# Designs tried in a protein design run: designed miniproteins, single chains, continued (4). Part 72

Each design is a single chain, and the fold is of that chain. pLDDT is the mean over its residues in the fold that is shown.

## One batch from the design tools (miniprotein)

Design m14660
Fold by ESMFold2-Fast:
Order: sequence, then C-alpha cells, then structure tokens
Structure m14660 (fold): chain A 58 residues (1-58)
Amino acid sequence: SALAELARLAGASRSSVSTLVDLVRAGQLTVEQAGALLSAQSGVPRETAVRLLRRALA
C-alpha cells in the first residue's frame, strides 16, 4: 500500500505515518503540516513527503 511504502521510504514507522494520515483525514492537520512533520522526523524533503502523503490519502 502507499502508506506502507511511504513509511519505508521515509525511514519512519508505519504507525507514525498512519497517525499523520488519520489526523489529516480528521481535519486536525493539513497535508502540508503533516508533510512538514514527517520531513522533520524522517529527513525526506517536505515537498516529497507532501506528495507521498497525498498519494496515501487518495
């Protein structure tokens, strides 16, 4: 799944990425905010994190 692939590419746990996706779906975070948090924790570029999160949300 896109979520599992994003977690592996970002060097983050699947549960961490899943939590960010759930917060975006709940309207508690924007995709941009979730991407910034994932970028800060994983070291992937913010634009890459945002793009992958959008794919996981589709």
Scores: mean pLDDT 75

Design m14661
Fold by ESMFold2-Fast:
Structure m14661 (fold): chain A 64 residues (1-64)
Amino acid sequence: GDPAAGAAVFAEHLADRYGHGSTAADRITSADQVPALAAELGLTDEQRANLTAFFTSTEPFEIP
């Protein structure tokens, strides 16, 4: 496939999984800040949980 198309699909998948948290994650440094960010951005409980797992894991979050 086209690498640009793959990048777009990947970005869309991250947006679905993390919501706006995927673009604002660089504004926070720890999982403790995730609840406040989730409330500000209106993230779902699942998106908030996914973002929290990202900051608490020492391994990169693998997207299936």
Scores: mean pLDDT 60

Design m14662
Fold by ESMFold2-Fast:
Structure m14662 (fold): chain A 67 residues (1-67)
Amino acid sequence: LEKEGEEYIEKAKKAIEEGDFEEAKKYLKKVFEVAEELERQGDTESAEKFKKKGIELGGELAKKQGA
């Protein structure tokens, strides 16, 4: 699950760099889904890590979209 989350982070970041906002949103959603599942399993530290990274990438996406 953590490895899967890291993969989604990398894909979201690449999509943002390429201007593929639909793919970026898709992978950002998956990053938050991984964080929720980690919280459900009691892995609060990893969940917080992915949540933080998701928020960071979401901000970068918003900036790239001309906000």
Scores: mean pLDDT 79

Design m14663
Fold by ESMFold2-Fast:
Structure m14663 (fold): chain A 82 residues (1-82)
Amino acid sequence: MAKEIVEKFKKKYEENIKRLEDLAAQARADGDTELAQFYEDGINKAKETEKKYGIPAGGEVASKYLDEAEARYQAEQARRAA
């Protein structure tokens, strides 16, 4: 029972990591290497958290970091436009 719910969290965690990877690739395609590096750093931090504190904790950090990284990306775009 508990094992199955942990597997669901793992799947969502992997989807969030892949979303961050997609954002990094998109930033790189836009020529924004610095922003791409920021997303890649976030991916590494989320994976380290999963290894040390377990899948549920890693998934939580991945979701939080994904939202935070996206917010920062939006702020950078607004700053460039200003």
Scores: mean pLDDT 74

Design m14664
Fold by ESMFold2-Fast:
Structure m14664 (fold): chain A 61 residues (1-61)
Amino acid sequence: MEKHFEKALKALKKTLLAMGISEEEAEEVVRQVKDLIKEKKRFPSAAEVLEIINRVKEEAK
């Protein structure tokens, strides 16, 4: 069941908002993390999540 990833994604979004990332950017990060989970069949590492955060912030310019 996909619920285990949904809980992790919700926790990630909450953490991103606590870090001062906007709600729109946080949702885009979660979307890209969700896509990566589908591709790799696993939850991404902290380093992979940081790369996604940096990419989303750069694209928001």
Scores: mean pLDDT 76

Design m14665
Fold by ESMFold2-Fast:
Order: sequence, then structure tokens, then C-alpha cells
Structure m14665 (fold): chain A 64 residues (1-64)
Amino acid sequence: DEIDAGVAAILFGVGRLLASKGELEEALELLRRAERILESMENPDEELLERIREEIRRVEEQLA
């Protein structure tokens, strides 16, 4: 679904912006929402999903 992929991309962008501002918990919440949207699709954008997962890992490392 193109709309779901678009929503995931927007959440990814906002999540990265929040992470850049040090709002790590809020960033992680939005990035996890983007991940769940793509995981619910039968044919997800695998490259976008991998980028989201990489950003999640970076944010989690900063919170640890």
C-alpha cells in the first residue's frame, strides 16, 4: 500500500529529526511505529525498512 509506505517514510523522517535533537525516547517511538507499518505489509519497501531498523539501533545505543 503506497499510502502506508508514505506514512512510514514520514515517521522515519520525523524520528530522525527528533533523534538529532536528543529527543531519543520520542524518536524511538516514531521509528518503531514506522517499522510496524512496513512489517504489516505483504510487499514492504525492504530498503526503507532496513534504514528504519538501522536508525532504531543507533537510538537504542544512545539510550543505553
Scores: mean pLDDT 84

Design m14666
Fold by ESMFold2-Fast:
Structure m14666 (fold): chain A 117 residues (1-117)
Amino acid sequence: MVRVVESGGGTVKEGGSLTLTASISGADIAESTVAWIAEAPGRPARGVASLTADGTVGYAPEVAGRATISRDAANNTAYLNLSNLQVEDTAVYYNLVFSGEKLTLAFGNGATVTVVA
């Protein structure tokens, strides 16, 4: 069973930065696609960043130049660094893990980010 635990959320001032962490078990991150999504009340869930098993990265236009997705294969951990935070970045952030071996999608309880003006 794949398990994901997101952490690193909190309250930050506009223009600040933070790093979200996802600890993954039950799947090899080096053989998986990982993606960060954001869900805010009254808005549809949106993609933020993705990193495929082959190392291809993608970013949503809203965070382009402000977000960096990375992974640590040795510790089976994914990261999302967000800089120059905007009030509109306020959301619960989930890490989605797509494991090809069993076509398994997994995510955790999310990390809450609140950006204040």
Scores: mean pLDDT 84

Design m14667
Fold by ESMFold2-Fast:
Structure m14667 (fold): chain A 60 residues (1-60)
Amino acid sequence: VEEAKKKLEEGDFQAAADLAVQALNDGNYEEAKEIAKLIVEKSKNEEAVKSAKELIEKLE
């Protein structure tokens, strides 16, 4: 979560999305969901937001 927040602050929304996917692959669903929500709230990048929404829906 901390790394993803730092990437979002740097404007690297793709790296934050990649961290959410990595957390999902590790079975850390809570962390993946938290990162995805941050991307949806902070990002204006359509691809990153779409990926984050898909992760949230999958984990819901």
Scores: mean pLDDT 74

Design m14668
Fold by ESMFold2-Fast:
Structure m14668 (fold): chain A 98 residues (1-98)
Amino acid sequence: SFEEELARAIDRYVRTGEPLSEEEKERFKKWVDERFEKYIKEANELGDKQLVEDIKKMKERIDKLFEEDPNAALISALITDAVYEAIIKRLKKKKEEE
């Protein structure tokens, strides 16, 4: 599965410092694109225009970093994914408690 491939690539990078292959870079870039699109959609559905703009700016920064240092971009994207998932979950809970 993609999740298993992602986990293996992260484990390899952490253990050995071995760079991502071109195929792994393409798959991870696609995953990043899909994750950010999901968060933009969810932030829009919550009506949080500032969060939408912040997510878009972060995506641009990660895309630029991916061109310069794909491994650093991957780590940044994984941390950012966890942060935005937590923010969106908290905002959804607040809306449900109304």
Scores: mean pLDDT 79

Design m14669
Fold by ESMFold2-Fast:
Structure m14669 (fold): chain A 67 residues (1-67)
Amino acid sequence: MTEEVKRKGERIEKTALASGRKSGAQAGYDGAEALEQLAKKYPDAREFLLEHAERVREYAEELEKEE
């Protein structure tokens, strides 16, 4: 169901942002990739999941620039 997949995507984003803050940019990139893979599996939630993936990638890129 689309709602369940969206909630799963939100949890992945939150975990990736928290992990990126503690472990650096690579954890953020890994989280974004996980969201992109989920978007491929669930086309009905694709746009939502890719939007969350983009936010996680932007956060990871910001962390990378700090190094």
Scores: mean pLDDT 76

Design m14670
Fold by ESMFold2-Fast:
Structure m14670 (fold): chain A 64 residues (1-64)
Amino acid sequence: SAEEYFEAGKKAYELGDYEGAVGAYENALALDPDYKEAWANLGEAYEKLGKTELAKEYYAKAAA
């Protein structure tokens, strides 16, 4: 489910696996594009990867 992918992304992020977190959050959003928390967390993961402009786009998605 989207929630299971979201939880997997959170665990990857907590371990410092930001690329793994991105993949998991993208899978959550493929199943549920309206999962606003997944958009926000995807933004945070991209910030950790130094992709600040991409992170801003995903934060905008999370904010509606």
Scores: mean pLDDT 86

Design m14671
Fold by ESMFold2-Fast:
Structure m14671 (fold): chain A 58 residues (1-58)
Amino acid sequence: MQRVRIRVEDEDGNLVAEFETEDVGAALRQLAASLPPGRYRVTLETPEGRQEFDLEVP
């Protein structure tokens, strides 16, 4: 798999996590398990471009 840089910010724009992974799905599941409940902005940086989405932790 391609290596992806993941950046996670809370609702106030504070950086809470930044790391690289080859398995985005597994990384996001681990974040959902470890982060406090809330809404986070996730930025994925790949060699082909950047994607942003919201992650809701129950």
Scores: mean pLDDT 77

Design m14672
Fold by ESMFold2-Fast:
Structure m14672 (fold): chain A 89 residues (1-89)
Amino acid sequence: EELKELVKEIRKELKEMGRAGVPFEERAKFAIERLKEKAPELAKAYERLLAAVERMRAAPPTRENALRETGRVLREIGDVLQLELEILK
């Protein structure tokens, strides 16, 4: 399955990039570029996750904003994981 192998390879590369200290934003952009053509829904999920992380970092430093933006990031992580799990079945 071409898509399953692509997702496995991307996940392996993301893990190695993380171990090498590459920032999340660069890793997310890498995944988006690799997934755009063959897995556009998963690429969009990574785009939403990247946007949520950037929004969280840009948010005014209040407890309410921290809770709201962290909740958004966690939801977007869940969407990415769900889509990857469906492909990897």
Scores: mean pLDDT 84

Design m14673
Fold by ESMFold2-Fast:
Structure m14673 (fold): chain A 77 residues (1-77)
Amino acid sequence: SSVKEAEEAGGEVIDLAKKGASLEEVIKKAEELKEKAPLMSTSMIMVAKTLKAKGKEDQLADALQKVQDSVISQLRS
């Protein structure tokens, strides 16, 4: 299921961010998951890069959770 693959991929990226991984490490993990979950991975990369540009890296885990919720909602629609 594309939903299950996206949820698993999103969860891996979020868990890495929650463990205090750097923004660069989080982006790299999302890029590695592009083939498995392209919509989830691309969305998470874009949000992470936006937060980096704005200096809001402390909001990373919460922002990625919102991305996961949004992408899963889109895939279930």
Scores: mean pLDDT 85

Design m14674
Fold by ESMFold2-Fast:
Structure m14674 (fold): chain A 114 residues (1-114)
Amino acid sequence: AATAVRDAVAGELPRILEAVRRIDPQKAEEIGTLAAELLNALDSGDFEKAAEYARKIGDVVAETLRPVDPELAERARQAGEKLAEYVKNKDPEGVRQATREMAEAAEEAARLAL
């Protein structure tokens, strides 16, 4: 039952981690830890805890992007809020969309960073 939501998150996480690592490797490590906690919460059926970790991931991505582009940072923060909502509602398509939006914002910021 939780497999579709888990797979939707797991599919886009590598893109977010790779993009953030290009900007700030320490923040990428922090996101990696939060992502592991998110997946563990989903595997345990704890969607409320999973939503908390989803929001935290969005916040850390936004912090990473803010020095590069404040607009991309806000997009990442909003994507994290949407991700948390879709996780709570057990909506795998919404989860996929929100995670993809976060990945796209991070990848654009990585392109702007030298």
Scores: mean pLDDT 87

Design m14675
Fold by ESMFold2-Fast:
Structure m14675 (fold): chain A 71 residues (1-71)
Amino acid sequence: MSPEELARRLAELTVETQQAVAAGQLSDEELAARGEELRKLAEEALKDPEALELAERLLRELRAAALAAQA
């Protein structure tokens, strides 16, 4: 997985999971599965500072867009 792909997947899955949790749409089993996927992506990102920086920027942008959509 490229750093860009890793950053994108981590940021997108984080925002999607946060939105689903806020909406009360995830079961305990689904939340655990998403948490495990996020943990695996975060572990890979921690090995690559470039991927972490990209993920942080994308996550900030996606969170801003999600908040605007809720307003």
Scores: mean pLDDT 77

Design m14676
Fold by ESMFold2-Fast:
Structure m14676 (fold): chain A 61 residues (1-61)
Amino acid sequence: DLNERVKEIEERYRAGELSLEEAKEEIRRLLTEAGFPEPTVLIAVEEFERLGTIGNVRRAP
């Protein structure tokens, strides 16, 4: 489950188990493997860096 895996990465980052760089890398890989296009992945990683979380993984067509 994509959203669940993203949330786990966010929780690990907040717990101090992952650095910001490691968490960003994990999110990027997860979304890329799930078939999201590059722009979507980049936006998600940037949001995580700015907010410490990805609030909404769903993208409107």
Scores: mean pLDDT 75

Design m14677
Fold by ESMFold2-Fast:
Structure m14677 (fold): chain A 64 residues (1-64)
Amino acid sequence: ARLDAMVAALRTLPLSPAQLQAVVDALRAVGDGSLDDMVAAVRALPGLSPDQLAAVVRAMRRAA
């Protein structure tokens, strides 16, 4: 449920399909991790601008 809510929130952001897929794959790879583990995984991804990264992290925290 939490991951599905995060993915729905991320789809509202101005991300390319490739950027969205990379974020979703990183979140799925964390598995039973905490929100902080999910945020750390997303922050490790290349290809997001600082503004896009900040928007993704805000959306994740709102959906959690």
Scores: mean pLDDT 78

Design m14678
Fold by ESMFold2-Fast:
Structure m14678 (fold): chain A 72 residues (1-72)
Amino acid sequence: GKTVKVELKGSGGGSRATAGALARGAEEQGATAEVEISPDGSTAVVTIRGASEELAEAARRAAEAMAKEPPG
């Protein structure tokens, strides 16, 4: 399995919600996920260990999508 580390930047609860979804998806596939949220809630870092190639791509795409959303 691959180790993937993605940084989610978003306003409010968006990064937290996306990080939680990625962690649950990783656990369902037998991978280990760790989520670290900045004290101000603006940034979430998700580290997935033992990910499949498909899960690693999904995590990278989710991080890219979050980075494109303007702060509301």
Scores: mean pLDDT 75

Design m14679
Fold by ESMFold2-Fast:
Structure m14679 (fold): chain A 82 residues (1-82)
Amino acid sequence: DAKEHLERGKKLLEQGKYEEAVEHFRKAIELDPNLAEAYYLLGVAYEKLGKTKEALSAFQRAIELNPGLKEAVELAKKIAEK
């Protein structure tokens, strides 16, 4: 299910396997398009890959779904842009 892919992606992020993490976060979003945490972590994975535009798009989706993620996203964006 969506949560299984989210947890697999998180583990892959911890292992530095960023492209594989992106695939699992995308699958989580495909199964549950309202899963704000998956968009947030997709953004984090993209910033680790240097894909700044994709990261910012994913972060924007995370905030739109859950405004409570705004501070976490702004911190992550600051790291990605600087």
Scores: mean pLDDT 81

Design m14680
Fold by ESMFold2-Fast:
Structure m14680 (fold): chain A 73 residues (1-73)
Amino acid sequence: SEIDALLEEVRQALSDDDAARFRRAAEALLGRRPEMSPAQLREFRLLAQLAIKYSTDPGVRAAARAALAALDA
């Protein structure tokens, strides 16, 4: 699915510490939030939490915090 492909983009962006790629994939996932399963939403939250904890890039951490804030709204 396109959502699973976007989750993979978030995983790769986190692995590569690529803030622009992380932000694009996260924003695309937020735009598709009503289409996401509970399992996909949980995975997106986990990836954002891992990014905040382990990424050394301030842009990745900022994008991840924004994603979590949007998911909690």
Scores: mean pLDDT 88

Design m14681
Fold by ESMFold2-Fast:
Structure m14681 (fold): chain A 74 residues (1-74)
Amino acid sequence: SLKEKAVRLLIAGDIAYMAGDYKTAIELYVEAIKLAREAGDEETVEWALNRLKKLGEDHPEYKEEIEKAIEEVK
């Protein structure tokens, strides 16, 4: 289902984050948000948004990219 696919993208983003691939993590979290919204899964949307915000806090060099990506998926 779309919901299951969104959750899998969220997990893939977490794996990329743990591997230090922050750009891939951002792209996967953004895709998870898009798919979760299509599925009506607001919980997964919030989980992915929180991960993006934390990534920007921990790695400020990505903050502008993350803010732009979040704005685009509103």
Scores: mean pLDDT 87

Design m14682
Fold by ESMFold2-Fast:
Structure m14682 (fold): chain A 85 residues (1-85)
Amino acid sequence: MVAARIVGAVLLAIGMALDPNATVEELREAVEALTEEIIEHGTPEELEEAARLFELTAKTLREQGKEEMAEVLEAAAERLRRAAE
């Protein structure tokens, strides 16, 4: 299980991505900040789990036709996986 701080950051990012009133720009800014926090405070295992959750959310966004928002989360997931190495 990820630490409570990391869980909070991941859930906030996912909640914002699934908010119909959020813009791509707002999501990008928030996800970049939250990804930095996850990298700074997370273990490699927590980074991998966060990446997996972002990838799952991105898949849901693509199924909804929100390709630009999905790309934001996919980029964050890739960054988390690289930081876990």
Scores: mean pLDDT 80

Design m14683
Fold by ESMFold2-Fast:
Parts: sequence; structure tokens; C-alpha cells
Structure m14683 (fold): chain A 65 residues (1-65)
Amino acid sequence: NVEEAVKILMEKAGLSEEEARRLVEGMIAALPLGETVRRAALRELQKLGLSEEEAEEVIRLLEEA
């Protein structure tokens, strides 16, 4: 869910709650646009310091939101 994604971003990327929620809102709006956007989101999350596994979990939580 959205709250778990926000928590992961705060703990693993060092984002504030406001920054994490803003990123989550942008990803939720963009992810329905398809696989290319999903792959781009995974790369950006990894650049923020998340592992591949952590980035995949965030995207999965948002796809279920």
C-alpha cells in the first residue's frame, strides 16, 4: 500500500515524509503508462540508494494502490 511505500522511501532513501509522498504520487500517476515508465522508476529508486529488491517492492506496493 501507499503507506508502506512511503515508509520504505523514508528509511532506505533518507527522504522526508513530504518528499516520499510527493514521489509516490508522481509514480502512481505515471506507472499506468506502461513498462517503459516502470523500468525508469526502478532505475530512479536505485539512484536514490535503494537496492534492486527494495525498488521492486516499492513499485509493487504502488501498483496495488
Scores: mean pLDDT 79

Design m14684
Fold by ESMFold2-Fast:
Formats: sequence, C-alpha cells, structure tokens
Structure m14684 (fold): chain A 75 residues (1-75)
Amino acid sequence: MNQKVEDVLNSVVGGRRSGADDLQVPKAVQAGLDLLEKNPNPTDEEINSIFDNNLVRSQQKDIIKGIKLASKSLL
C-alpha cells in the first residue's frame, strides 16, 4: 500500500548500514508497513510485536516513531 507511507517510515528510520549482511532494519521496516496495511491504527503492543529483540533499543524507537507518524498520515 501507498509509496508515501513507505517513504515516511523510511525517512524517520534514517540511514541504514548497506549490504546483504545487514537486513535487520529493512526487515523491521517491512514488518511495520505490513502491520499498517492490515491496521492503520495499531496498538503499542502490536507495534512492539514486530521486533525479534535483535535490534538495539535506539533503532527500535526510531522504527516505532516512524510507524506512529505513518499511522497518523493514514488517518
């Protein structure tokens, strides 16, 4: 759904380490996009469930912020 939502989420997450060996941030961003496509107003519990605890807390916070901003753009 909507390229603009994906662009908003990616802009908040910021730069990421490039390369096939570092896909954790892109995977979490895609999971967040999938969540927003199913539910444009997800709960904090639903947002937290997309993380496998394999990301540093600062990266998780940025992704959560991005999802919440993208959610507001859908409402």
Scores: mean pLDDT 64

Design m14685
Fold by ESMFold2-Fast:
Structure m14685 (fold): chain A 85 residues (1-85)
Amino acid sequence: SREAAERLAEALEGVLRTPVSSFPEELHEVIRLLQEAARHLRARDFDGAIAHLEEARRLALEQGNEALAATLEQAIRTLEEARGL
């Protein structure tokens, strides 16, 4: 929904404003990808944001972080629905 996409954009904007060093070291690469997704959303580039979230989900799965991967999959679906994909 539009409201869910707006809430997700706000959450990603919060991640973008937070220094990477504030997160656990094992999450730094994922957080950098989330910050890139936030920048794409700021530019209204949903496709670019989705691509970076998909890469973040892939890394989460490689790290065995299934909970983070599931959260990122929900975020991807929210953006796809907002774009009518």
Scores: mean pLDDT 84

Design m14687
Fold by ESMFold2-Fast:
Structure m14687 (fold): chain A 75 residues (1-75)
Amino acid sequence: MKARELLEKARELIDKAEEYLKSGNFEKAQEYVDEARKLLREAAKVAIEENMTPEEVREISELGARVNELKEKLK
């Protein structure tokens, strides 16, 4: 998959994780956070291979920060 596709999927998973956290479904929130984290790692590797754009760097950083925030809330 291309970095852009991986980033888009990671963002969707993060959005769902935030929704599950707000609804009190911590188990599903954790599952979605873990999957998003895996996709972000893959996206970062692919982006490096594809000569990462400044926009991709920013998006990876923003999504990574959101994942870390969710992990803190889930402990």
Scores: mean pLDDT 80

Design m14688
Fold by ESMFold2-Fast:
Structure m14688 (fold): chain A 80 residues (1-80)
Amino acid sequence: DEILELFEKGKEYFEEGNYEKAAEYYEKAIELLVLETAPNIPDEKRELLKELLLNLAKSYEKLGKFEKAEEILSRVPLPI
């Protein structure tokens, strides 16, 4: 619930063009999801994590922070 609420707020900020806030909320959602589910993340939550990481990367791309976006995408396997 809290993770989905953070994700929804992130999407809302992204749609408004506030990519800084979008990135902040996506990061909070990712941190909370990993904290609750590590080390073994269920398949359903793994899909959510991938979606969050992709949206975070897109937010950084919109901010011109391409190196940060690539770093996030390179860490997609992190939740092994």
Scores: mean pLDDT 78

Design m14689
Fold by ESMFold2-Fast:
Structure m14689 (fold): chain A 55 residues (1-55)
Amino acid sequence: SSMESFAENVVRYVEREAPELAEAVREKLEELLGQGETDKNTILEKLTEFLSELS
């Protein structure tokens, strides 16, 4: 699937497991995709770092 499909699936997962974080994750994914990130592993690493800063 495209990177947009990957991002939507990540947001959907977060909406089900931790809905309070879904908006922040969506915004972070939009930022990363807007910067041209196309590596799923890099996106997941950056999301993990971002979420750790919110905790």
Scores: mean pLDDT 79

Design m14690
Fold by ESMFold2-Fast:
Structure m14690 (fold): chain A 96 residues (1-96)
Amino acid sequence: MKSLEELEEEIRRALEEGDYERALELVRELLETYGESEPERVFRVAREAAERLAEEGKYEEALEIAMLMLKHIKDKRLLLEAIGLVLRIIGLELDA
């Protein structure tokens, strides 16, 4: 099992390299492993990844991350923020 810090670094690198499939896999692992124990930190990393994917026109991958956040993060405030993220990504796709 990778550490939270290792997953954050690998996600950042995958996004910088344009390896969006790898970034999605790593975010999934992050949410499944640390979503309940470190919800604030995991939410921030997953949100940043989803927003970057949406900026790159990878709306399907961005939406998948946002939906995984809804599944794995149970904090009410963060859940509402994740719903807002889903709506923002859909808006960006529709405006494209």
Scores: mean pLDDT 82

Design m14691
Fold by ESMFold2-Fast:
Structure m14691 (fold): chain A 83 residues (1-83)
Amino acid sequence: MLSEEERERLEREVRELEERLREDPEDAEAWARLGVALAKLGRFEEAEEYLARARELDPESPFVLEAEIEVGIEKLVEGVEKV
């Protein structure tokens, strides 16, 4: 599980990325990063929604592909832990 410090850092990153996306909603990298950060926080429903938006904007972006892999790994880890 994440440390309190790491959790707070991820929550700040989520807020910063959400603000960035309100100003530039076509930033596929920001959508992908937001998805990864939310997945690390265990917020998988939101992570998948935002990752889907990143894929719609730039499906071949290395940032989007990397985010899909990272979110998939986080979901698998969560599913195995049964907590």
Scores: mean pLDDT 78

Design m14692
Fold by ESMFold2-Fast:
Structure m14692 (fold): chain A 88 residues (1-88)
Amino acid sequence: DPAAEAQRKLEEARRRLEEEIEELEKNATTPEAKEYIKKAREALKAGDLPSAAVYLNEAKSVEYTPEELKKMAQEEAKKIEQERKEKS
């Protein structure tokens, strides 16, 4: 069922964003990062996953170096690919 699969993927994306927001909230040291994290949470609660992802990335860009951001993006891509292969 394509509709059920799309819903499941949307729920997985929401859960991953929520987990990343929670982890960053615990580790964020800058006021700017914390402000973006708050906006990401608000977007996530509104069901606006793209905006939540944008605000989360803004928070990360303030808190982390470009090299750290690249590593985090690569790790996320590997998790997505692994889940895709396991479920496909």
Scores: mean pLDDT 77

Design m14693
Fold by ESMFold2-Fast:
Structure m14693 (fold): chain A 92 residues (1-92)
Amino acid sequence: SMEELEKLVEEALEEAKKTKSLSPEEIAELEDAIMELTGTTRQQLQDSLARAEAQIDAIDDEEKREEAREKFRVTWLAQGLLAKKLLEKKKE
């Protein structure tokens, strides 16, 4: 339901903010979930992530660059976690 979706979004965002590091396997699971929900390939996802990283690296202000990197990390983690939760619900 819409209320369930809202709760899943809130849970994913909270978990993303608390997550400091992920293993390569956990990262791969998040990437896989995003790809399944969005219909993108791993190469397309990696190219998109590389472009985002390049844009962040182009920020001349060191403090702003670090803040942008943190926001980007939280955003992609939240998207991956939400994707996993949605796929788990679909399996039911």
Scores: mean pLDDT 80

Design m14695
Fold by ESMFold2-Fast:
Structure m14695 (fold): chain A 95 residues (1-95)
Amino acid sequence: SVEEAKAEFLRKLDELKKTGDEIPEVADSLKRYAEEAKIAVEKGNFKAALKIVQRGLDEGLRLASPEDQKKLTEKFNEAIAAAQRLIEEVEKEKS
């Protein structure tokens, strides 16, 4: 359902914030992008939320050390997948 996919995406955004707490160089960036994506979800702008998370990955990789880039990529890819599932569920309910 849209509600379940939305809850999962919001959970993945919270996991990005927690990942930021473990990597000081990206902490402020991850918090900002996660909060912007949550606002987009609250407004029903799910495609905007996906683009915000994708931009967050690009900035995170620029700021992070090579050792942390793998963990960031994995966590952002989980959030991106959850956002894509949310968009798919929304499109199914419109059909």
Scores: mean pLDDT 86

Design m14696
Fold by ESMFold2-Fast:
Structure m14696 (fold): chain A 56 residues (1-56)
Amino acid sequence: MDISEVSPEFEKKLREIEEDIRSGKMSLKEAAEEVAKLDEPAAPKVAELLRELDAK
């Protein structure tokens, strides 16, 4: 898998996750695990960011 840019689908999924976190439908830790399961180049970095946000 050789992709340098995030896909529009990945960006859309991140926006949905952000909204779910803000509305309390999803915890930061659960969101991080869900993002980490995605086979996207940026997914590990986003998951780590969510985990750091949860730790604060």
Scores: mean pLDDT 73

